# Ledger of designs, part 102: designed miniproteins, single chains, continued (4)

Each design is a single chain, and the fold is of that chain. pLDDT is the mean over its residues in the fold that is shown.

## One batch from the design tools (miniprotein)

Design m15549
Fold by ESMFold2-Fast:
Structure m15549 (fold): chain A 89 residues (1-89)
Amino acid sequence: GSLTDVPLTDEQVRELADALLETAKKYKEDPENKSFYESKIIGLLLILDMAAPHLSPEAARYALEAVREVEKITGFSFPALIARLEARV
């Protein structure tokens, strides 16, 4: 299997979601480094999207709340990922 075939634990999903939220806050607070934080957000979201079909309902709820908060903080929209996470709740 690829790296994407390894399921994330609930703890790893929480760590990923927390890192995503912190990166989104830094994206808003540090305009000189926006492109760096945007790239990091995209990378973290890609990992979460690949893990989404394998998440427990609890992990999916935590991730869903984090992604929705990231959308509010950044103004970005991730409708496909939101839909995949909602399907696991």
Scores: mean pLDDT 83

Design m15550
Fold by ESMFold2-Fast:
Order: structure tokens, then sequence, then C-alpha cells
Structure m15550 (fold): chain A 70 residues (1-70)
């Protein structure tokens, strides 16, 4: 599905970050050419599934489960 394809692209994007780096929903939306609303919706689902983690500033990083899923 379109949402699954976007989820996979978000996980792949976060997996390419250097150790300790995070991306905001706005940065992810810009990188993937989607609206911030769409990116936030998918990121919230990925966070609920334990595949991404939110930093104290609200930015996102890949979890260990997210890395294993890829």
Amino acid sequence: SMLQELADKILALLAKLPPGATLSAAEIARALGVSQRTARTVLQLLEKEGLVERAADGSYRLSEAGRAYL
C-alpha cells in the first residue's frame, strides 16, 4: 500500500543517518516529497509499532527493532 511504501522509505531514510542524528517530521516530509501531516501520521504509527523513537525535542530516530525490520 501507499502508506507501507512511505513507512519503508522513512525507515530507510532514518537508517542512513549517522549515529546520534535525528530528523524532524518536517525534514522527513521535505526529503520524501510528502506533506508534514502525512509524514506525522506515518511516524506516529511507526512509533506505536516501536520501529522509530522520538527524541526529547520531538525529532525521530530509528529504533533497534526498526533496524532489524529492514
Scores: mean pLDDT 86

Design m15551
Fold by ESMFold2-Fast:
Structure m15551 (fold): chain A 61 residues (1-61)
Amino acid sequence: GVYPFKGTVVLKTVPPNFFDILAEVKSKFNVKLDLGKTKLFIYSNNKEEVNAAIEYLKQHL
């Protein structure tokens, strides 16, 4: 579906456990993730969920 809220995280470095981190984010937050060339896109029906997922990703990426 169409999500009203979108965030982006710039991928500075991709760790070996990158996909495990993405799975953890999906488990913890009500977000959809789409992987771009240099960016990870985060979609949700809730702005706070997008912001929380971005913060988590910044701490682990």
Scores: mean pLDDT 82

Design m15552
Fold by ESMFold2-Fast:
Structure m15552 (fold): chain A 89 residues (1-89)
Amino acid sequence: MSPEELAAEIEADPALRADVAAVDAATRERMAADEAFRAALAAGDYEAAAERALALTREAAEALGVAPRAAEAAVRALELGLRAELARL
């Protein structure tokens, strides 16, 4: 699934979009507090930082109790975004 296809799928379903946005917000809060994520960024280990961010996204989705489809969409959106950023480094 391309980033554009995933974005279109999320845009087509307001409930899915709301759940994905909630997971993204919770993930950002978790990333700000996560020592392993921060240490990886400080070390320039962007691959380790990306893996930790994906793990935190799954944890946030589980904590929020969102549907599996919303959890998968949030993880995939972050994975595609991180892959694009890492390709520029």
Scores: mean pLDDT 79

Design m15553
Fold by ESMFold2-Fast:
Structure m15553 (fold): chain A 85 residues (1-85)
Amino acid sequence: GLELAQQQIEKGKQLVKEAVDILNSGKSLKKGKELGQKGLQIIQDVLDKLKQVGAPQSVIDSIQKLIDDSEKSLKDAIENYKKKS
């Protein structure tokens, strides 16, 4: 149900945050990219499921914004990693 969707979103957000932290620390480009992609995929899967069950448009829009913001954060962190290498 909705509670499981919320738990998956929080898990995806945590993985993206950990990925950004790894990339910004300069420790591993590969691990940061892999973890970030896993986090984004979890959030995307939740969005797709919520669209399938007819969730309110406001909920869909908020999760889409989260994906867009997370993709930008990961892109910026990857660029920061490259500047430190």
Scores: mean pLDDT 85

Design m15554
Fold by ESMFold2-Fast:
Structure m15554 (fold): chain A 61 residues (1-61)
Amino acid sequence: MKLTEEDLKKLKEKGIPEENIPLLLKAHEIYARARERVPSQRELAEELGISVGTLSYITSP
């Protein structure tokens, strides 16, 4: 998760309550971790040496 001090200030100015900022940060961290840990379908297909279409076909019954 990469939120700068400026990003946090802008969220507060947009009316996001300070009480909700920790929850928002936790949700953002979970989302970022999921995206960073799970490679994209393109990257996974490249690692396996198959096309994205083939990977999608196999994994989407």
Scores: mean pLDDT 59

Design m15555
Fold by ESMFold2-Fast:
Structure m15555 (fold): chain A 99 residues (1-99)
Amino acid sequence: MEPKEATIELKIKKKVTIDGIPAYELDSEENIKKKVDSLKNLTPEQKKEIYEALLKGQLPPNVVELSIKDGKITLKIKYEAGKKAEQLKVLDTDLPPPP
């Protein structure tokens, strides 16, 4: 079975803290929604999960690669039937990786 993979790139507006956890204020709600809706390989439920996490400034589930560069965050998300989220790989970042 081919894994359902999606890559999303968001502009970082500012660094924030939510309940003591470092997070990021990303693109406007409209732009986040448009970018998530453009992901062709995901179910509506998976898109909603990604969208809700991003609006809360949280890392979406099943992110396998993260890069923060040039004021942008790039997330690679992989959904595989019957598998839990793979270990997160932090590639290139201007910020310390999340714990």
Scores: mean pLDDT 64

Design m15556
Fold by ESMFold2-Fast:
Structure m15556 (fold): chain A 55 residues (1-55)
Amino acid sequence: MVRLSDEEARALIERVLPTLPPDVAAQVRALWEKGTPEDLERAAVRVLIEEARRA
């Protein structure tokens, strides 16, 4: 996996979030809205995994 900046992580999450199942999207949003850099990274990693599974 490629290391992302905060801006890249946010852009990725916003791009992929609408394509995710509602339950997964809710989990990603919960991590995003916690507001810590660690939670943002966890949300971005989850989004990358889901995107890779759909590729």
Scores: mean pLDDT 72

Design m15557
Fold by ESMFold2-Fast:
Structure m15557 (fold): chain A 88 residues (1-88)
Amino acid sequence: MKPATVTLTETVEGEGIKSTYQLTFDATAEIEGDKLTVTTASRTITFDILSKEGDTYTVSATFEEDFVRPDGSVVKVKVTLEGTVTLK
């Protein structure tokens, strides 16, 4: 895997939940065909490659996660990640 700088907009949407925030972090990245996998200390995320310009890849991923509300109920949230991965 190659060192990379990742800049993402993360949108989390579910019943009563809507949050959007920007993240920038260092990670490792691996490219396999039309997919780009980012590995951090806590998780691995596989992105679709939308475009490439030099060492910068425009990427997107969408997945579901379980969110536990304060009342103990579980709701599925949709997580959308969009941004760039720049190889170092």
Scores: mean pLDDT 80

Design m15558
Fold by ESMFold2-Fast:
Structure m15558 (fold): chain A 87 residues (1-87)
Amino acid sequence: NTLVQLLLEASRASPDITLKELAESLGVSEVTVSKHLKKLGFDTSKKNSLILRDLRDTVGVLEIKAAVMEEDFEELLERYVKEKEKA
């Protein structure tokens, strides 16, 4: 599973969870999570709640694309992360 998918799963399970608590649950630093989200084009200057909302919205769009294209959501998410990391 990608870091983004794990963040989404944890965020859905606990809507009030902070980025720090998410990072601790995944065994990574909050700085690592923030840098990864920034590379994906998220505005990390926003409050943590808004960053997590933007993440959920983006993944929701990818889920719809996977369903419409009859592709595996996890493959589509992994391609999205890989393309953004190369840019």
Scores: mean pLDDT 64

Design m15559
Fold by ESMFold2-Fast:
Structure m15559 (fold): chain A 79 residues (1-79)
Amino acid sequence: SPSLEELLKKPEDLAKAGKDALAAGNPQEAVALLSEAIALMDEIIQLGQRTLPQSVLDELEEKRRALRAALADAQAALA
């Protein structure tokens, strides 16, 4: 089975790409990338709820909250 670090690589790479897209003035691409990153984080947190320590789940929840804030910024740039 993949490690937690390996599972987090794709959403972290997507989050970086999404933030970079927003900084480059491409909010449509930023929304798509950040939405995919959040969907992967949702899956990781859901799968981890019964197996991961609470401290790790709290850290993942903080990461997801930061991604949701970045998505909100990207969506605001589309309006």
Scores: mean pLDDT 88

Design m15560
Fold by ESMFold2-Fast:
Structure m15560 (fold): chain A 63 residues (1-63)
Amino acid sequence: MSAEEAKEAAYKTGLVLGRQGWSRERAEAAAEAFAKALIAAGHSEEDAEAAKEAFLRGWEEGA
């Protein structure tokens, strides 16, 4: 998965969770887990943080 693909996947996942009515606390925990998984997969801290921000933006737009 490229950094761009990771950000797109994060945004789409966040959007779905926002539409499903997930709380901010649950969304933040899921975004953090997503970022940690990206780092474990060999992505940079910068790319993981960008994906986390995309996830939470998706969640806010879906809510």
Scores: mean pLDDT 83

Design m15561
Fold by ESMFold2-Fast:
Structure m15561 (fold): chain A 90 residues (1-90)
Amino acid sequence: MELAEETIKVAEEALKLAQKILDKALSGGSSADPSIVDKAQELIDRAQQIIAETKELIKNNGPEEQLQKLLEEAKKLLEEAKTFAKKAGL
């Protein structure tokens, strides 16, 4: 199902970007800022939740309307992650 594959792909892109932000904050030679760490962890947790919910919908043949909502959430999460990455100097 193309919507589910796109949702997972977008959420995985957001997850990768959030992990990169977290890695830069913790290991990139910058002093750890708890606010940056907390925000990156929030983005990671949200991305993982979207992926898990999408996989569960695929398993249960859930309605396309729910997949579309998860896709929109994944797109918003990726936009938020990109905005935060720019603020973090990435």
Scores: mean pLDDT 80

Design m15562
Fold by ESMFold2-Fast:
Structure m15562 (fold): chain A 80 residues (1-80)
Amino acid sequence: MKEVKIALLEELKKKVEELLKKGLITEEQYKKVVELIEEAIEEVKKNPDIDIVDILMKINEKARELFKDDPEALKLFLTG
């Protein structure tokens, strides 16, 4: 269901916002991750039958590249 997939991505956005508010990630890291999540939401809106697992794997791979120099921020993103 499209709505469930979008809700999961919106919850991920909320978690990233809380990490920024706690000072656990930088504002630039936050902005880049939110952009990835918003791109994923648009992809779900255009292709409602897309597998949420494939979307999450794609986000996680891009996050590993974004946080390559900040392993603590990557761990918090992947486990939060």
Scores: mean pLDDT 78

Design m15563
Fold by ESMFold2-Fast:
Structure m15563 (fold): chain A 94 residues (1-94)
Amino acid sequence: MQRARELGRAALDRTRRLIDRTLRLLDDRERAEREIRRLQRIADGDLIKEMTAQADRMGDQQGRDILSMAGFQGAQMSRDAVRRARRLLRQREE
């Protein structure tokens, strides 16, 4: 259980750092688009797949549930961040 919490927290922290970096790069459209593509992959299920693979190595159901939730939360955060970043880029063009 503690290992599952640590892995889930680390994954969510990585996602938050990527979101923060993406938003800081909005003045550089080319770099922002590259980071948005990374967030889009997380939103499309890459993090869910990573967390599922880690969950499959857990010996207990509670640990698996924690990792599954972390993957889902990261995907949702990334989906929202992509939508927000795309909106901000469009506003800068208009």
Scores: mean pLDDT 82

Design m15564
Fold by ESMFold2-Fast:
Structure m15564 (fold): chain A 95 residues (1-95)
Amino acid sequence: STPLVKTTEERLDLQQRLFTKLRELNVSPKYAKPISKALADLLQTKGQILLSDVQEVLRDLKVSPKYVEDVYQAAVEVEVDLGVEDLKRAVDKVT
């Protein structure tokens, strides 16, 4: 079951979740779109997002480092939500 994201549809769902969280934290759509895509790609390849990964993504996209904490918070919240969904799915399994 690694990576956590196996399909393009799953990646697009994660990208949309990340975009929504970034928008809630007042990150501009101009930055939220490329950031959410890069973070979704990282989750697909690495299975988790580290603060250093966020710093590298923002640097590569030439986004102000003032957004690092907000972007990392959005990533952590999405990862927590996915973990809760996985636990709920496991509990609902009958055998």
Scores: mean pLDDT 75

Design m15565
Fold by ESMFold2-Fast:
Structure m15565 (fold): chain A 69 residues (1-69)
Amino acid sequence: MAPTDEEIALALTEIAAAVGAIAMKNDPSVSREEARAWIERVAEKATEGLPEEVRQRNLDAARAILDAA
């Protein structure tokens, strides 16, 4: 089973969100705003060439993961 471009983009965004959450936990100098901005940039790059709906869904997923951390 080959993943779709949308599935690959979501997986990359989720990995970025997890890395951001770990960075915030281990380094108090990393602000939630900085982590969020970095994750949003990764999500934008991961969804490059995909529809706006997919981009927005990815950003929403990344924000939810970071906010839960």
Scores: mean pLDDT 77

Design m15566
Fold by ESMFold2-Fast:
Structure m15566 (fold): chain A 85 residues (1-85)
Amino acid sequence: EVEELKKAFEQAVKDLEIVLETEPQEIREQAVLTFIGLAKKLYEHAPEALKEPIIKALEKLSKDERLSEEVKEKIKKTIEELKKS
């Protein structure tokens, strides 16, 4: 249910933060692209209560100094696309 999906998403955010702190740039970028894909799929099927946490996680990630500008632009575009849905 909604609570289990929220916990799963919160765990994915925590796992991504560990990757951003511990892994080299190539692995960080792959993890972020995977996370964007997960966030898009989850948002598409998510109840309203989960949509705000997903957008907030992506907005925080779009400002992360450890990511390349190209990856940050992909995140910003994803946020724009989701908000128009």
Scores: mean pLDDT 80

Design m15567
Fold by ESMFold2-Fast:
Structure m15567 (fold): chain A 82 residues (1-82)
Amino acid sequence: SAADVELLRLLADIARQEAREYRELAASTKDDPEKAALLEEIADLLEEVARHLERAAQEGRPADTAWLAERVARIRELEAKI
């Protein structure tokens, strides 16, 4: 439905905003290169999630929930190391 497409786009925008915040935090993390690398990896995964959600919206297909769950689990694993 149009509402489902709008929700996917909203979630993609949220993921992109979070990715930008993590990249800014990584850029400001000058004294901890390992932490900066983890923050950049989280930002990359969030951008990947955003691209997937936007493609699903554009194609009128459901999001791949198993694929999303794997990326979310990886993000949480990386966040736990910070």
Scores: mean pLDDT 90

Design m15568
Fold by ESMFold2-Fast:
Structure m15568 (fold): chain A 85 residues (1-85)
Amino acid sequence: SAKEEAERLIEEMEEILRELKEMIAQGATGKEALLRVIGLTLRAIGLYFEFERLDVDEELKKRAKELYEEIIELAKEHMKTIKPS
């Protein structure tokens, strides 16, 4: 069902947020850390794009949007702290 698919996509986005928070907590830096943050960000964009195609209630839509926005904001802030050299 659309609701079950929506919950699975939210769970996957929550896992991305968890990984991103772990990287930030560990002070991960360098080219490998930068590439990983980029990869996590692209995955989150893809998952949210898939979520937007689902016809689900407004509460689930709001929850997914807030989660997506948190991931993008944290990734952006963390990337500012990573030196590519």
Scores: mean pLDDT 84

Design m15569
Fold by ESMFold2-Fast:
Structure m15569 (fold): chain A 64 residues (1-64)
Amino acid sequence: SAGHDLVAQAEAAARAGDVETLERLLPQLTPAEAAHVLSLLPEEQRRRLLPYVPDPAAVERLLA
């Protein structure tokens, strides 16, 4: 229901390097939304945040 607001907040956190906010928001996103947000990050940050995403295997496939 708040998908657009959550994605917008996660995008802003990604741009700001706010890892704490991303750790809270990523579990609340869909795999597709989480993949989109992670695509905005450098590879090191993506690897670190993968454990926090819903269905990490699906998110990794979407990022490939």
Scores: mean pLDDT 81

Design m15570
Fold by ESMFold2-Fast:
Structure m15570 (fold): chain A 78 residues (1-78)
Amino acid sequence: SKAEEYEALGREAEAAERYLEAGDYFLESGLEYAKQRKYELAAESFRKASEAYRKAGDERRAEIAEGLSEVYEQLAKE
């Protein structure tokens, strides 16, 4: 799926220490999982995006991605 393709690109970017790019790919993966109503996977992807953005020094984007992870984690529990 598109979500899995973005997840793979995110992991590749992270391995190359391109953390901002990795954050963007994990964010896109989370959005695609959310569209599929796979909320636990969406939350995981947003958490990975937050971690990657933090490693990139982008605290603002890290906070946004963390907030998305929390929202979708709650939706997954319902």
Scores: mean pLDDT 90

Design m15571
Fold by ESMFold2-Fast:
Structure m15571 (fold): chain A 78 residues (1-78)
Amino acid sequence: AAQHLVDGFSTGVKGLLDAGKTKLAFEYGLRFDEALQAGDLKKAIEVVRKMVEDLRELGKLDEAEEAERHVKEAEKEL
C-alpha cells in the first residue's frame, strides 16, 4: 500500500511541476508526508486523489491516470 501511494504521489508531483504548479506540489508534499508519518493511509490516499483532480483540471491526463492507477492498487491492499 505505502509503495503504491509513494509512486502515485511521485507521478502527481511530476505532473504538477511540469504544469508550473511548484507551490501546490510543495503543499501536497507536506500533507502527504504528514499522513504517512501518522500512519494514516486513508489521508494519504485523499491527498493523491486531490492531486489527480488538479492534474485533470490542468490537462495532465496521462499523469492523472497513472496516479489514479497507483491509488487503486493501494486501496486493494487496505
Scores: mean pLDDT 85

Design m15572
Fold by ESMFold2-Fast:
Structure m15572 (fold): chain A 140 residues (1-140)
Amino acid sequence: MKEKLLEAAKYAELGREYLERSPETGVEALAKAVKYGAKATRLLHLVDSDWGKALGSVLGAFAGVAYTGGAGEEVREIIDEMESDDIGRETARIMREGAEEMLALYERDREEALRRGRSVRDLAIYVLRGVAAASRELAG
């Protein structure tokens, strides 16, 4: 349990750092933020399934933002990798649904999708910071 929490904290911190360094301009930075956030989500789901689902929902919306920002292939590969087992499958489903919703919004109302994307990015930074702190505290 302790090792998984410390590893979740490390991946949450890496995801946050990539979001803060290149929030909306770097396709590779967006893909890395989603990848590390997905790793943190999976590790949290192994500790507590409700925590994994809650973080997965935030990352699903952010995966949609990264998808519309040009990281769609990399985001799809991350989701497919998570879907490969029972624990990752529920998180992958939530992430896919969030990505599809954001893509549909982007095609229907591009300006609104970009506004929502900025709010989702800021929320993801806040949540990943909280996850990193809480996971370290719970690790003792």
Scores: mean pLDDT 78

Design m15573
Fold by ESMFold2-Fast:
Structure m15573 (fold): chain A 56 residues (1-56)
Amino acid sequence: SLADYLVELGVADRESAERIEAMVKAGEIDPRSLANVLKAAGLLTDEEAERLVALG
């Protein structure tokens, strides 16, 4: 799941990751925009960003 992936990457704790996944599923957060922000912050590689989009 998206939440499991965010925790595995060390980007968010479990509670925050589950909230982010819920917001993505509700359409409140665009997964591509999220991936781009995390990549710009140096938290994701290009490949990790594409996987995040696929999970959202």
Scores: mean pLDDT 85

Design m15574
Fold by ESMFold2-Fast:
Structure m15574 (fold): chain A 77 residues (1-77)
Amino acid sequence: MASTLEEARADIEAARELIREAEEALEKGDIKKAIQLVIGAMFMYIAAEVNARDHPELQPELEELRKRIEELAKRVE
């Protein structure tokens, strides 16, 4: 079974991919798809935060993801 650190990194990568896809959807004007992808990214971010609670070295990456998700959420309102 993967370690909590490995799980957190996998969740971070999943969130990054969803953020990238959400940005692409917004650029194409697909607001509904962008909203769904932002929600998915938020879910992966929460999972990553839980798995990274004992791994402070991941905090900068989590802060990056949080800021990106917050900016995307504002754009899909």
Scores: mean pLDDT 83

Design m15575
Fold by ESMFold2-Fast:
Structure m15575 (fold): chain A 90 residues (1-90)
Amino acid sequence: AEKKAEELLKKTEELIEEEREKAVDYLMETFGLSREEAEELVEKLARAARLGLEGLIARELFGDEETAAKLFEEARRLIEEVKERLEEAE
């Protein structure tokens, strides 16, 4: 179970990196952000996605509800920061 969880996290990170440039371009085009701003927001979203997956793994595979709650809270904060920045760009 542990090794499969690590493999899943690694594959998720690889997919996030592959799609990073597309996400950056999308945010620049849609919200008129600079490349630097778009890259910062994509990095926050990527971190939130990784934390969310780690939280799911902790809860569902290891029954660690305390660690999962902490990881989900951090992911939520990152998503809220991205939302606030995008609302300011509108």
Scores: mean pLDDT 77

Design m15576
Fold by ESMFold2-Fast:
Structure m15576 (fold): chain A 101 residues (1-101)
Amino acid sequence: MELEKFRDSVLKVTEKALDKIEAEYRKKIDSLPDPEVQEEARKYLDELRKAALESAQATVDYWEAREKGDPEAQAEAERRIGEANSKVTELIKKLDELLEK
């Protein structure tokens, strides 16, 4: 029950943060003169949301695996966190590069 509350809290906080970030990026994207660049930026924004949510879910999975004493599941969750965070960083870079045009 406490792990379920932790999971729900982490995911809800992440979704609220993403909603705020997405709203800010959408205002910038809608101001771009090229509709083709707008669509590419919206695609990266959607991928950013998915990657950030995967990072949050993997973080929850890591703590659940640690509590259960499952070192293989813990290591896999840690790998997923690293991959998701790398993807978030790359997508932010791509979005910022498009918005500078």
Scores: mean pLDDT 84

Design m15577
Fold by ESMFold2-Fast:
Structure m15577 (fold): chain A 62 residues (1-62)
Amino acid sequence: SAAEEAAARARASAEAFVAAHADDRTAIQLGLDIARKEAAEETDPAAKAAAEAVVELLQSRL
């Protein structure tokens, strides 16, 4: 589905972000805060699924 594809792509992007900021907890925390806001505010299912996937990944890496 479009939501599953969006979530998979967002997760891959978030993995790259974490790798680029491996020793920067502040950057990862800011990314998580932004993703949480997007997940809460998004009404489009694909965009919401993407934001939720980013939240799950970044939260797991803190």
Scores: mean pLDDT 86

Design m15578
Fold by ESMFold2-Fast:
Structure m15578 (fold): chain A 74 residues (1-74)
Amino acid sequence: DKIEKLKEAIRNKDWMTANILESEILAEKLKDASVQARKEAEAIPDGEESANARGTALAPKLKEARDEIEEKIK
């Protein structure tokens, strides 16, 4: 469980390991959101609008993922 490893790293003041684990957890949580955002963007024929749609879709997911991590490490 990466959350438990993150808690242990924080408790041990191993900030390098804590930063790596948090980044890995964020990447895993956003992997499905990135795939979904790409799928939705493929339906948009304009390249600039497609890129903007991807960014807009990922912003709330990034916030959700960070909030979940903060709740779990309390």
Scores: mean pLDDT 73

Design m15579
Fold by ESMFold2-Fast:
Structure m15579 (fold): chain A 100 residues (1-100)
Amino acid sequence: SMQRREKELEELRRRLERELVELGRYHDLAVQSTDPEQKAEYLKKMQEEQKEVLKTLKELAKLQGGSVKEEEVDGFIVTTVTMLDVEGRRHETTLEFPKP
């Protein structure tokens, strides 16, 4: 069961890395875009990738005995994810998503 869990964690971490790269790419495209319609499309793709990042982080937290907290602040959904690393150290990641 430990080897299976370790493999699942490794696969989820690689998935998170890919999702973060996609998120960054759409963010950059949205910022650089001067066409309002194209900008709106990239912002929509960025929002979709933010949701996928959150899902992957929730799965990682669940496997590592972590937690997820969601708060609404100034029109943003602020998501705080707490996870333990392989050395038992607590890591906290905060993500901000615009409210739909």
Scores: mean pLDDT 78

Design m15580
Fold by ESMFold2-Fast:
Structure m15580 (fold): chain A 85 residues (1-85)
Amino acid sequence: MSKEALELIGQLAVVLGVPAARALERIKELFPEVSDEELEKGISVGVAKLMETGVPSREELLEKLSKQPDIDEELLERIEEALSK
């Protein structure tokens, strides 16, 4: 999983109203190969960037995630479902 993809997932969680800790729990289940430290750091950095640059729309974040080489359509749908719980 790329650093950029993890940051975008963190930003998407905020836009969907999901706490970062909840997002970490759900995303860890989807990406067991990524370390807890990398997941937590990526999500936290993504969330922090929203305070500096402003909040993008859900549609903009989904488009950016779909352009990541490690995120296919099925995985993108699973990420959305995991964060909406």
Scores: mean pLDDT 76

Design m15581
Fold by ESMFold2-Fast:
Structure m15581 (fold): chain A 96 residues (1-96)
Amino acid sequence: ERERLLEEARRKVEEARRLFEEGAETGDKEKMEEAARLLAEAARLAAEAGEDELLDAAQAAVAAIKEGMTLSPEEARKLGEEALRELEETLRRAME
């Protein structure tokens, strides 16, 4: 079950990354909101898998994207990109 939950979380993070990049490039707040929603789902899956560090990283990514939506497009891109990189690295380690 843990492997299934982490694979599900990985797919959510990958889709969130795609939506975030598209939303940041086009200024589409709906895509950024959808990215945050998918990352919140990834956080729930991490909690179910007992992966506290992954849960923390996913929650931080949700917060970064939401905060970014209140800032300039350049600042939004920077904050979200940094948080997503941290999340992706944490997920990679959890799946090893």
Scores: mean pLDDT 84

Design m15582
Fold by ESMFold2-Fast:
Structure m15582 (fold): chain A 106 residues (1-106)
Amino acid sequence: SEMMELLSRVANTLIPAALMSMLLKKNPKLSREEIQEIIDLLETVLKNNPDLPQQLRDLLAQLKALLASPVIDVDQVRALILQAVDLLHQYANESEEKLREIIAKK
């Protein structure tokens, strides 16, 4: 069902985006462990949603590179995570709009 596919996309993007936002608010200075948790979450989202834009994969690669550094630029990490959250919200909103159109026509 197209409706069930779109609903799954909304859930699979909005929930991870909310969790990433909560982790960013928990500590002004992200630990390596917290950054790794966000990377793991984003990797899971990308595996479950192969049609997500290339920009999210590029952001994931940049986050991994920053975490591999002996000195972490936390401000740059936060900026990349916020960009990933924004892209996930955009994708979820597009899927939700399509879902609303299908429901309205039934």
Scores: mean pLDDT 81

Design m15583
Fold by ESMFold2-Fast:
Structure m15583 (fold): chain A 91 residues (1-91)
Amino acid sequence: LEEVKELAEKAVEAVREGDFEKAEEYIKKMAELIKKAKDDPAKVAQMQAIALEAGKEIVRILAEKGEISEEEAEEAIARYDAQIAAAEAKA
């Protein structure tokens, strides 16, 4: 969990700095950690929740920078919120 939290924070910071290649690399590393934890459903759910919250923040920053539309950001955030709610309902 600590490693995925650190990667999530680094991905958000990279997007704020406009380093989208670094952000993508951190997101990829988070996905690999989640895949590695596949035999622990509770850990996977916690790691996914962290990644989804980071995704919401990244989407907000991208909209603020004008890289995506506000409408695209709202749709992505709604999707992340639904996924977080679904994960909580199964825990």
Scores: mean pLDDT 77

